# Ledger of designs, part 93: designed miniproteins, single chains, continued (2)

Each design is a single chain, and the fold is of that chain. pLDDT is the mean over its residues in the fold that is shown.

## One batch from the design tools (miniprotein)

Design m7425
Fold by ESMFold2-Fast:
Structure m7425 (fold): chain A 86 residues (1-86)
Amino acid sequence: EAEEILRGVERMRAAAERAAALLEAAGRTELAAELRALAEELAEEAERLAREGKSEEEIAAALEARFGERAAALEARATAAIREAL
C-alpha cells in the first residue's frame, strides 16, 4: 500500500527533475531550483510517513495538507512563465 505511493513519488521526482533541467536550460534557474526543492521535500516526507507505518491514504492526505498550497503556487508561476514565453 505505502509502497505504491512511494513508487508514485519516485516517478514524480524523476519527472520533476526532467522539468527542472529543461527550465534551467531555458534560463529559469530559480523555478528549476524551487521545483527540485519541492520534489525533494515531498519525497522525504512521504518516506518518513511510510517508515512510521502510515497508509497510502494517510500519506496522500498529509502531503496535500502540507504541500498542496505551495505546489499550486509553484504551478501557477511556472504556467505564467510559459505564457510569457509564448
Scores: mean pLDDT 77

Design m7426
Fold by ESMFold2-Fast:
Structure m7426 (fold): chain A 60 residues (1-60)
Amino acid sequence: GPIIAEAIKDQPKLLPTFLELKKGELVEVLKEVNENFWLVKSLKTGEVGYVGKAALKILK
């Protein structure tokens, strides 16, 4: 099934390819790109983008 994570802090939109998240928002983890960044899909908006791994907590 999908890997769901929660934003544990606000994540600003740093670059066009990055996602803006507010604390408490849920995302689906699509790919761990490297040690610092994951590719995720917002469950609120359906937008896909990069987020800092340190801003996310896996809910499994």
Scores: mean pLDDT 84

Design m7427
Fold by ESMFold2-Fast:
Structure m7427 (fold): chain A 77 residues (1-77)
Amino acid sequence: NLAEGVKALIAGDYEKAIEYFKKVLEKDPENGFALYLLASALYSLGDYEKALEYAKKAKEAGERSAEAFIKLVEEAM
């Protein structure tokens, strides 16, 4: 789940990372860190629209790093 998702993300297995983070969010939909990591994996795959959606949700959930990441994604769009 979260730890496995982070391992996949570090390994560059973005699709696998997304699946693990989605499983975390099924159990805890407001997990800001998991929302942020999901956004990061989507950004790495070039899915900027979904990356932005999840980054905004991460910010709403209190994830401090999300605001800077939102700006990064917007600049890439």
Scores: mean pLDDT 85

Design m7428
Fold by ESMFold2-Fast:
Structure m7428 (fold): chain A 70 residues (1-70)
Amino acid sequence: MMDEIVEKVRKDVDEYVSKIPGLSEEQKKAIVDKVEDVARTLLESGEDEDTVFRGARLATRTLSQREVKK
């Protein structure tokens, strides 16, 4: 089910961003929410779970690097 994959993605992203020092709780939430949107878009496009997780991990790294560089 789509919601189960999205929930797994949110958990993986939350665990990742929780390990990054210097991010506020609001910044962590914003990253998780944006990555959820990426995962939902990929699922709506008919992408498989592996592709969704790959996209989510890439988005998480990109967004986290952007926030840390501010």
Scores: mean pLDDT 79

Design m7429
Fold by ESMFold2-Fast:
Structure m7429 (fold): chain A 60 residues (1-60)
Amino acid sequence: AARDAANVAAIKTFNETYEKTLAELLAQGVPREEAEKIAFDIAVEKAKQTYNQALADARA
């Protein structure tokens, strides 16, 4: 189903964005708790964008 493909893409984007952003923030000296919160917020926004785009693409 189109939604299933969009969910898979969104989950992948969330995980990749969260891991990358968290690593970058930790490398900059941001405290882990703060870095995790920031990385989560950024990953959620990226995942939402990916979900909407993938859902549109899957209908093509």
Scores: mean pLDDT 81

Design m7430
Fold by ESMFold2-Fast:
Structure m7430 (fold): chain A 95 residues (1-95)
Amino acid sequence: MLEQGLEYFSAGEFEKAIEYFEKAIKEDPKNAKAWLLLGQAYFFLGEYEKAIEYFKKAIELDPKNSEAWAALAEAYKKLGKEEEAKEAEKKAEEL
């Protein structure tokens, strides 16, 4: 499921990628990478609030994942939440 989701994600088929990432999460809800990828797919669809929710789930499961913190910072920037973005960016840089 995750590998097929990644193929759709790489092709820019974000809605289809989401279907497979959601299936991967149902199989293993502790898969931090699947939560990160789900957030990234929503980010590319312009669904920044959903992206933030899923990036936070990825960080809960793997707090040392600098990619998840960097992605969270970018989503906050898209929503104009500059202070939250700076805090997340600092976390990404310190990991």
Scores: mean pLDDT 87

Design m7431
Fold by ESMFold2-Fast:
Structure m7431 (fold): chain A 85 residues (1-85)
Amino acid sequence: MKLKEEIKKFLEEKFKKKLEEAKKKGIISEEEAKELEEKAKPVIETLAEIYAEAKLSLEEVENPNSEETQEKALEPALKLEKELE
C-alpha cells in the first residue's frame, strides 16, 4: 500500500525542513544536521510503518477520512438508484 510511502516522505520532508531552519538560525552545524538526518532515517521508516498500520486499522474499524468516507457512502446510494430502475 502507498500510504506508508506517503507518510514516510512527509516525515522525511518535514524533518529535513526543520533541520534547514535550525541550520539557518545557527542552532546546529551542517555536520550535525547530516548526522541527525542519517540517524532519523530508520526511525522515520519505523514510525511511518507504525502510523500507516494504525491508520489502516482505524479505517477498518471506524469511519475513514472524508474522501474515502464519501466514496464508500456513495455505494449504498448507487445501489438504491440501480434498484429503482
Scores: mean pLDDT 68

Design m7432
Fold by ESMFold2-Fast:
Structure m7432 (fold): chain A 91 residues (1-91)
Amino acid sequence: GPKKRELILRAIALALRAIGLLFEVELMEKKGEKIDKEKAEKLKELAERAIELALEALRLVDEGKLEEAEEKLKEAEKLLEEAERILEELK
């Protein structure tokens, strides 16, 4: 149904967003920029956890647990918002 499709697309979008953040931090580290290591590690942990939550949401959608899937996606979005704030602090 429409809700299942919406949740799948949201999960994919959040996973790609997290991958983008991980790639940007890796590029900053590779350029030898003076980066706060603890903040960079926290950003990576948040992004990795967001990917895990997006994948769990996809599993829940497949199981027909749409409300639980939506809650996992909201959690992932909050973690990515925190990760994006940390990324701005690293610039």
Scores: mean pLDDT 88

Design m7433
Fold by ESMFold2-Fast:
Structure m7433 (fold): chain A 81 residues (1-81)
Amino acid sequence: MKEELRKKAEELEKEARRYQALADGHNSAVDAYKDLAEKNPENAEKYRSLAENHQKLADEYQKKSDELRTEAEKLRAEVEK
């Protein structure tokens, strides 16, 4: 039982790291599109809209990463009982 909880915590931690990487990637895209908006005035609104979409995805993936880490911490605490 405790080993199964430990394995589940490790799986959640690994998944949390994957979502963190996705959030980081979308945050990089936000910065890139903001730069494109400044360099291309004719398309600035389009690039800002793309940056906003990537920001929403970054926020969603960050939230998922945080939730998975919290769940993993709860399972690890249970193993220590």
Scores: mean pLDDT 87

Design m7434
Fold by ESMFold2-Fast:
Order: structure tokens, then C-alpha cells, then sequence
Structure m7434 (fold): chain A 92 residues (1-92)
């Protein structure tokens, strides 16, 4: 039971790290979310939805794998953080 609470905190940390990586990417490129190509905006939306489902405990392994593919458009850092989410899900 105690391990389950630690897993939830790990998910929250990874979710925060994903958000910060996306924000940093936009700042380094000097662009806003609205200036992104539609495909990158959809990728961010997909990742955000799956991350929210992970925090709610409702995400599936298949949804996480799809989000990892979407993350490839956003760069390798986001992909690595999404893989950490998949690892956390597999421990449950």
C-alpha cells in the first residue's frame, strides 16, 4: 500500500518534468504554443491527455505507447520522460 503512494508522487514529478521540457523548448526556439505547427500542438495535447490519465490511474499501456510516438515530434527529452511514465505504469 505504501509503495502505491510513492508511485503517485513519481508520476507527478515526471508530469512536471514533461511540462517544463515543453516550455523550455518553446522558450529556446523563441516561439509560442500558438505558433507551433498544428501537428506539434496535437502531439502536446495527446501527451497532456495521457499524462492526466496516468495521474488519475486510468491510462493504459497502449495509450502511453501512442503518446511516446507523438513525443518523438517534440524531441528526445520528452520521449525519455514519457518512457519513465510507461515504466511507472508497468510497476503498478
Amino acid sequence: MEEKEKTKKEKEKVAADISRLIYQRLKERGITYEELPEEEQKAIDKISEVVKKMLDGTATIEELQEAIKAAEILGPGVVEEMRKMLDIKEKE
Scores: mean pLDDT 79

Design m7435
Fold by ESMFold2-Fast:
Structure m7435 (fold): chain A 95 residues (1-95)
Amino acid sequence: SDMDVAITSLGDSIDDMQRTIDNNSSKQSIYQQFIVVRNVSQRIVQLDPDNQQAQSLLRQSQDVIDNVDSMSRDQMRTQMRGIRVQAQQVYNQLT
């Protein structure tokens, strides 16, 4: 189903965020992972508009994207750790 594809993409995004955190990645690489998780969260919200955890993940990822220019790399990493935890909660709810 479209939802199963979205769940798989969310799982891939969680793993990619962990690798980005572990690999001392650039600000640009961190930023790209926020874009990916926002897009996946937006897709889940489109498929399940009543999913409050997915709505929260979408809002949080968008807020980070909107404020990225004011953030240091360390601040972006801290935000990514939080976003990854929220993404894992959405993934666990849907699986």
Scores: mean pLDDT 90

Design m7436
Fold by ESMFold2-Fast:
Structure m7436 (fold): chain A 70 residues (1-70)
Amino acid sequence: MAEKLLELIDKIKEALKENKLEEARKYVEELNKLIDEMAENPDEEENEKFIEMLREEAKKIAEEAKKKKE
């Protein structure tokens, strides 16, 4: 699961770099869904730190996508 989340982050960054905003948006939605699924069962302490890092990356990506909309 963690590797898939990192792959989505990389795909979002690449899509933003290539100005493919619709693709970036789809990957952000997929990333947020996976983060929410992980957050529903926070049984392991390691998961909390990982989820926090992923939410920070998703926030940064969303801000970059908003800037490119204008």
Scores: mean pLDDT 70

Design m7437
Fold by ESMFold2-Fast:
Structure m7437 (fold): chain A 70 residues (1-70)
Amino acid sequence: VNPVELGLEALNELSEEEKKEIQELAEKLGGEKAEEVAEYATEKIKKVKPELSDEELEKAKEGIIELASS
């Protein structure tokens, strides 16, 4: 599976409020801070989906970085 697809799927597991917070953070920090945005999003995803493996979280993080950088 494409990391971007995994990132989108993982983000869709979050509440609408959490998605909005992540989007606002991305807008505030900009693409140069994509990794910080992805770290924040991944921490939220881990709390909502503790059953996800570390490998799945890393793949989702890669996808979120790519999305935030674009």
Scores: mean pLDDT 77

Design m7438
Fold by ESMFold2-Fast:
Structure m7438 (fold): chain A 67 residues (1-67)
Amino acid sequence: MEEKIKEAEKLREEAKKDPKTRQYGVAIGQAYISAAKAIEKDPEGAETYQLVADGEIARLEAERKAA
């Protein structure tokens, strides 16, 4: 999870350089950060939170390709 957060933060920062991709990069990064905070509060739910975050990112990537 932490490694994915670091990658998501990097993606978010790179996305900020291109206004057309900023929305997707920021949303993806935020999804992972939110999952990490949820895991911190409820570590026993970690697998579920990771699954939800991965699902949200897959949806955002599909929407980005369709746009």
Scores: mean pLDDT 68

Design m7439
Fold by ESMFold2-Fast:
Formats: C-alpha cells, structure tokens, sequence
Structure m7439 (fold): chain A 69 residues (1-69)
C-alpha cells in the first residue's frame, strides 16, 4: 500500500541520514575517527568524530538526506 511505501522511504531516509552524518564527520577529521552517532529528535541525527586533537560535529535532518537519495 501507499502507506507501507511511505514508511519504507522514511526508514531509508533515517538510515541514510546516519550514514551521511558519519561520512561528513570522517571527511573533516579522518577515516579512522572515533564516531558517535545519536538521534537527537524524530528527524535529526548528530554525529561527533574524534581523531587525536581533531574533533568535528555534524547534524543532518532526515528530510535533507531523503532529498539526496
């Protein structure tokens, strides 16, 4: 049904937002960075990466991630 397809797309957007946040943080601090990914609300993911003295934080909204799919 259309409702089931919408739920699937929302799940894909959430997963992609998490992957995107991690990838963006790794671009800033390095591929070997220690990454922490947290969902801060229903539509927003925050990723923090640390590598030595380097630290970066990235926030991604599920709607922005969905637009990039």
Amino acid sequence: SAEEELKRKLEEARLYAERLAEALVKKQVGEDAEITVERIDETTVKAIGKLGEKEATVTVHDNVAAALL
Scores: mean pLDDT 80

Design m7440
Fold by ESMFold2-Fast:
Structure m7440 (fold): chain A 71 residues (1-71)
Amino acid sequence: MERFEADVLAALAEIYLGIARIDHEKGLITEEQLKKVEELVQKAREAADAGDVPTARKYLEELIKLLREAS
């Protein structure tokens, strides 16, 4: 169960990274915000690969919050 959730969280992080890159190309987020997103995605994926679902979820939540604040 936890392994499946970790895989889903990693997939969601990749999707949000794609969204952030498109938003940056459109001028909706800054280069600094994009780098922050890339850092959070990397940390979420590392936690998911380690099976640390709570940590992966925490980084994904921070990622969603950052993108929401950026509009």
Scores: mean pLDDT 79

Design m7441
Fold by ESMFold2-Fast:
Structure m7441 (fold): chain A 94 residues (1-94)
Amino acid sequence: MKETLDVDALVAAIDELAEKASTASPSQRASLFTAINLLYVAGLLSDLTPEQKARLLEAAARAYEKIAESETDPNDRAFYRKLAERLRAEAEAL
């Protein structure tokens, strides 16, 4: 995990996946959510500084907000917004 983990590359990948949410189908948005979740969790499982962890959490929060904005179902929208809020709070606590 450490020595091979590029935090800048992970943040860039998460932001790129987030931009795809606005044009994605519902099934594609679910896949984007899964990919984003795997990327930031992989980062958090590594020996990162608090600043690096905060950057990954903020990137994931931005991505979930983009997915929420693209959802038409109020329950799905609320789910992603709640996740984004939690990740931002975790980033600010670091």
Scores: mean pLDDT 79

Design m7442
Fold by ESMFold2-Fast:
Structure m7442 (fold): chain A 68 residues (1-68)
Amino acid sequence: DVLELIEEAERALEADDEDAFDAALYELYTHGSPEIRELAGELSRLARAGAPKEELLRLLEEMRRLAE
């Protein structure tokens, strides 16, 4: 369930749990729609570059909108 994976990524990000965040993004990247996969890849890239949590959460909100 894509929505459950997005919620898991949101919780992991808020908890500073990098391993859980990466695991959730990997599942979104491998099993999501093309649009979800693209956003998951962008999230992974931005997180690796040290983007602020606000920016990462905004992209997760966009993913949620696409998944609904």
Scores: mean pLDDT 83

Design m7443
Fold by ESMFold2-Fast:
Structure m7443 (fold): chain A 102 residues (1-102)
Amino acid sequence: GLPPASPGFEVIHRETIGDLEVQVELNKSDPNHLVVTILNKKTGEVSDFIYDLKEDKLLSGTTGKEVSVSQLAEHLEISQSTASKIVSLIKKVGDEVKKQLS
């Protein structure tokens, strides 16, 4: 299953997209970087990402490098269509956080 929220982090969104469970967490001490955790229920793999609200970029949680939709699809072994839905979901959650910080 998805791990519990880290200390100081709040789960602000959870959604199931196909075989994937996507969790978005807000760090109140660093609200410009959302933590995104994706569980692949088919493989049991958990992948970590950061969404940068200032640059509107998805970053690898392990390398800090930008992750494209195509790279996300390859990493999670899903279609580019599904990866695009995930990125759109993360962006939508990020836009709501930006409204709360305004």
Scores: mean pLDDT 83

Design m7444
Fold by ESMFold2-Fast:
Structure m7444 (fold): chain A 73 residues (1-73)
Amino acid sequence: MLEEAAASPDPLVAEAARRALGELEKLREAGASEEELERARRAAELGVEAVRAEAAGDRERAAELQAEAERIL
């Protein structure tokens, strides 16, 4: 979950998650539908997992997660 990731001891993961939460809030304020917000949240969660994989040195996994996030958007 993004909220859990925002509390991560890894500063890169926490920063990515907080940024994603901020973007979702802006999207909601701009009048995005519930479906659009759910899709954006799912893509953001995959993006944060990609940051976790990259921080762990797993570039292949990070690329796979990033591609999956792009497929949702």
Scores: mean pLDDT 81

Design m7445
Fold by ESMFold2-Fast:
Structure m7445 (fold): chain A 78 residues (1-78)
Amino acid sequence: SNELEAEELIALGRMYIGIGNILASQGKLEEAIEEYKKAIELYEKAKSLVPEDSPVAKEAEEEIERAKEKIKELEKKL
């Protein structure tokens, strides 16, 4: 189902956030930003598969906002 596919995309996005967090902790800020951007693309795809008012869409949007905040914080250090 579209909902299960969206959930799988969110899980994959979270893996990229994890990779980005590890890279950021190592001072690899540009690489970390690239991984966070990959996560955002996956979360945006997840949102496109489900109704806007669904719990999955809300979860994806919250993860997008967190990833954008992480990118903004790292870009200030570049």
Scores: mean pLDDT 91

Design m7446
Fold by ESMFold2-Fast:
Structure m7446 (fold): chain A 58 residues (1-58)
Amino acid sequence: GKEVAIKAAEQAKGLDQGGAAAVAGALSRDGLITPEAAREAAKRGGEEAAKAMREGAV
């Protein structure tokens, strides 16, 4: 459960907020992760992308 969510969040680091949410939603619909885990994965991906933009770390 949680390990899959962490990997999804790491893959979402390279995506914008919409892409991260779409990936998490698809995984939740396929029953691979819980809806709460999907939401947390999308949030972490979005936070990492926002952090990279703020710090110019590209």
Scores: mean pLDDT 58

Design m7447
Fold by ESMFold2-Fast:
Structure m7447 (fold): chain A 96 residues (1-96)
Amino acid sequence: DEAEEYFNKGAKAYNEEDYEKAAEYFEKAAKAAEEAKDWLLLARSYLALGEVYEKLEDYEKAAEAYEKAIEAARKAKDEDLKKRAENKLEEVKKKL
C-alpha cells in the first residue's frame, strides 16, 4: 500500500525530527490515501501532518491539516480520531 509506505516514512522522519521531510511524506500519504478512498489512513495522515506543522510553527497549515483530518475521520466513521483532530484544531486556533 503506497499510502501506508509514505505514512511510515513520514513517521520515521518525524521521529528523526526532520519535520520538513515528515511533512512531505505525510502529504504524499494523504494524497495516496485519498486516491484509494482509505478514509482512515487519510485522517491519520492529516492528523500527523498537522502535528508536523505545529513543530514547524506553521499554525495556519496545522489548522488546515486538522480540518481535513476531521472531515476524513467523519468519512471513516472514527469518532475517536475525529475528537482528537477537533481537540488539536482548538489548541492551534489559540495560536492564530
Scores: mean pLDDT 91

Design m7448
Fold by ESMFold2-Fast:
Structure m7448 (fold): chain A 70 residues (1-70)
Amino acid sequence: MLSLEEFKEKILETAKELAERMKKENASEEEKEEIKEEFIGIVNDALNKLKVPEEEKKKIIKEVQKILEE
């Protein structure tokens, strides 16, 4: 069972892989925005299921957004 910290690390790792994939693929700006929104939605849902407080959830989502905008 992953702790919240381990889960956060996995999310950030996945975000980095996703950012790299978007750079390598012939993805349009529209497609990139869709991918970002979908991933952020998945992260938000997962954090809600773990009952993470709203403030902590916002911090994690902000970190994910920064990685995706590299």
Scores: mean pLDDT 78

Design m7449
Fold by ESMFold2-Fast:
Structure m7449 (fold): chain A 65 residues (1-65)
Amino acid sequence: VEEIREAVRKYSVDGLLTGEQLIALLQSFGVSREEAERLAALAFSHFGETLTEEQAGSLVMGALA
């Protein structure tokens, strides 16, 4: 989905997303703050302290499915 890829690029810093960028990205797609924080916590427990653009995009696609 082109919308997700474009949004991920806008929120990334040097190709990476931290918790704050990921939460803002998820909220831009209508995910609630509480759900965005939950999803971010799960992602960082799995991937570490930052996510790549590809990892963040996959998470957003999964959250919207």
Scores: mean pLDDT 78

Design m7450
Fold by ESMFold2-Fast:
Structure m7450 (fold): chain A 63 residues (1-63)
Amino acid sequence: SDAEIEAKARRAIAGAEEAIRLNNVPALQRALKELQELLTQIKDPELREEIERVIARIREALA
């Protein structure tokens, strides 16, 4: 994907990490949905792996 969608993904990851740190459940739920949607648009395998790891961390935080 282009530089704009990758930048959006990196900002979404940063927001998700903040939500994990604060244990903000509504923010975690929003971050989960946004990252899952972004994953369908990202082709970079390293960024995809990073997003998948963050999704796993969000799911653990919501468990």
Scores: mean pLDDT 87

Design m7451
Fold by ESMFold2-Fast:
Structure m7451 (fold): chain A 78 residues (1-78)
Amino acid sequence: ELKERADKLMEEGDKAYENGDYETAAKIYREASELYLQAGDYRGAATAFRKLAESYRKLGNEVEAFNAEQAADFLEKL
């Protein structure tokens, strides 16, 4: 199921982030966000976008981080 797959990806993303692999974490969190959106889990998607933004900030990708935060803010208002 999409939500269960997304939840597993969040765990994998968190492990990559904890290991300092922010590029891998960003990729995984992006994939999780897409699966949450497909599942209609807007809260899960918002959390994934927040984690994606934090990963982008660690990489110095400020524009991508801002865009991910805006996506999370929008989803939290739904």
Scores: mean pLDDT 89

Design m7452
Fold by ESMFold2-Fast:
Structure m7452 (fold): chain A 74 residues (1-74)
Amino acid sequence: SLAAALAAVDEETHRRILEANRKIQEEFDKKVKEENLTPEQAEKLRVEYIKKLQTEAQAIVDEHRARVAALLAA
């Protein structure tokens, strides 16, 4: 059914956003530890990772909108 397909797309999108957040946080934490960054360097890196997360989240949201639109048009 259309309702089931929409629910599946919503669930996939939610999981992808959570996974992106987790992966980016782990990557940030790993880089801080491995490169032995100072607090000042870690703060600058955090800003870059926030931008990376925002870009990735926007792409996931845009894909969700496209999938929903395709299902509704079918």
Scores: mean pLDDT 86

Design m7453
Fold by ESMFold2-Fast:
Structure m7453 (fold): chain A 60 residues (1-60)
Amino acid sequence: GPQLLRATAPVPQTGPDELALREGELVELLEEVDDEYWLVRSLATGREGRVPKSYLEPVA
């Protein structure tokens, strides 16, 4: 199934391709863009964008 992740803290939008997230928001991993940023989709809003992977944890 899809790789589900959760935001561990509020994530600010700092650039046009970034996605702002609330703490606890669930996202689906779409692509590992580089060593620092992942492309994700919010399950709540359906919006996509890049998020620093350090803000995300796997949903157990």
Scores: mean pLDDT 84

Design m7454
Fold by ESMFold2-Fast:
Structure m7454 (fold): chain A 71 residues (1-71)
Amino acid sequence: SVEAIINTVKELLKKYGREIIAEIVVKKLEENKDKSFEELLEIVRNILKKYGVPEDLIDEVLEAARKVYEE
């Protein structure tokens, strides 16, 4: 579900001390709940990249979201 994706991304970013970025991502995903899963991942990737999150952490966040979606 979109809510499971939002919660997974939010909690992982908070775990790595990226609380403000987590809030930005949650707001943007809430505005785009009607988008496809791949479009939601692209939104997450673009925000994290814009705010200077390292590629390794971006990949970890996106993989966590994929696992939750595929369950």
Scores: mean pLDDT 84

Design m7455
Fold by ESMFold2-Fast:
Structure m7455 (fold): chain A 80 residues (1-80)
Amino acid sequence: MELVKVIVRDLNTGEVTEYEVPKDMTIHEVLLLYHQDTNRPLTDDDRVFVDGVEIDFSMTIGQVMERLNLESPIVLDVSR
């Protein structure tokens, strides 16, 4: 299984966290890891952008990479 470096940037705090995840992991699952690490629940106010494009939480990392023609590392900009 190929692992992808994913960098989560919190647009409100400027905090940057790095993960290494499989391509079949969903954006939702990556956000759950981030929220668990920050001790904050995932809410309806959470939005994710990659290269300025808002991403559906049901998409996998691999699907985002294919749609946006991106290579590792992938940067997820998280807004609340």
Scores: mean pLDDT 79

Design m7456
Fold by ESMFold2-Fast:
Structure m7456 (fold): chain A 118 residues (1-118)
Amino acid sequence: GGKFTESGGGTVAEGGSLTLTGTHTGGSAELLGISWLAKPAGEPVRGVASIHPGTGATGYDPRVAGRFTVSADVANNTVYLNMSSLQREDTAVYYAAIAPSAGLDAVGAGEGTQVTVT
């Protein structure tokens, strides 16, 4: 039970950087993997990055590998997405959610934070 609140989005020039923050409230996020998801306008939602907060193990979508870094502050139920070398194709609403795994839907996503790359 519980959900994320996402923040840190905005409008940035191509090649720029942003850090997104997702904070989980009302439940324990540290027992499950956490994913950053992106929803571009008119396109399906896609995975961006994932982290297992208790182990620090990370995964990345190939289109962001080497440009984005995910990290977690387990003590504060917070996950970060550090975005560098932003491209126009990164324009989307970004969500933090308890990671979809085999047989589980994404749980606890907030309303998202808009990233626009000009």
Scores: mean pLDDT 80

Design m7457
Fold by ESMFold2-Fast:
Structure m7457 (fold): chain A 60 residues (1-60)
Amino acid sequence: SEEQLWEEVEVALADMAIAIAKRNKKLSKEEQIEFLKRVGEKLTSPAARERVEKAIEELK
């Protein structure tokens, strides 16, 4: 279904955003958290949002 495909796309986008934030050595922890918060605001899938929230907690 389109809903299932969209959920998979959003989860992949969340994972890519987390990887980008964690691998960018020029970003402070605070900048990584702010970036991930902004990504989370654009996500509609609960699974994708949870992945971003988990990554934010791990960075604190």
Scores: mean pLDDT 82

Design m7458
Fold by ESMFold2-Fast:
Structure m7458 (fold): chain A 89 residues (1-89)
Amino acid sequence: MYDPKVLEAEALLALGRMALSLGDYDLAIKNYEEAIKLAEEAGDNKLAARGLAALGEVYKKMGDYEKAEEYAKKALELDPENEEAQKLL
């Protein structure tokens, strides 16, 4: 059974990644935050961790290393095996 919130969160992660590749950090953050919210509402901790790790990557690219580390740690609390979050620490 597909949860519509999981599908929407996956789409928002893809849109955020596209925005990040174009240097649109504000749009990337907005899409990732909405994806995290939908993943949390669906109870998908691994998907929420992916969104949190992606937010950490955006903040690292913006030079905000403190926020990057905070989001990476939050991602690892939800999914200790998240490779993207591990690479941010």
Scores: mean pLDDT 87

Design m7459
Fold by ESMFold2-Fast:
Structure m7459 (fold): chain A 80 residues (1-80)
Amino acid sequence: MEELLKELEKAIEEKDAEKVVELLKELRRKGVSYEEAKKILSKKAFGAFQLLSQLVDLDDPDEALVIDRAAIWLDYIASQ
């Protein structure tokens, strides 16, 4: 769990949208809570995790669209 969250923080910092989507799907499969994420992620990375979890439809069968949406939001987050 903690290792996946740390990997997610790095992927967010690197703006690796494909890796971010992969890790978000894995964390959701494992049932990670916002409370657990908040304890491990930096304030900035936790904000990104919350936003992406709400705005990116991880269940969309169009994986390219999911990755593209994640890339747009990661760019927006990085500009804040």
Scores: mean pLDDT 80

Design m7460
Fold by ESMFold2-Fast:
Structure m7460 (fold): chain A 67 residues (1-67)
Amino acid sequence: MSPHELLIRSVGEEVRGMALLLEGDNQGAARSFREASRLLREASRLTGDPSLEKRAEELEEKARKAE
């Protein structure tokens, strides 16, 4: 998967997580934020961009808070 595809999928999972959080599905939201974080870490590894790794850590924290 290209870095561009990973970034697009990460945004999709983050949006899904926010929607699930609004619906009261905290476990679903946590899973979506965790998947978004995983995709951003993979993009960071492929591109060498440390800003993506930092953003992945922020999404991991959102997942923990949603649980």
Scores: mean pLDDT 85

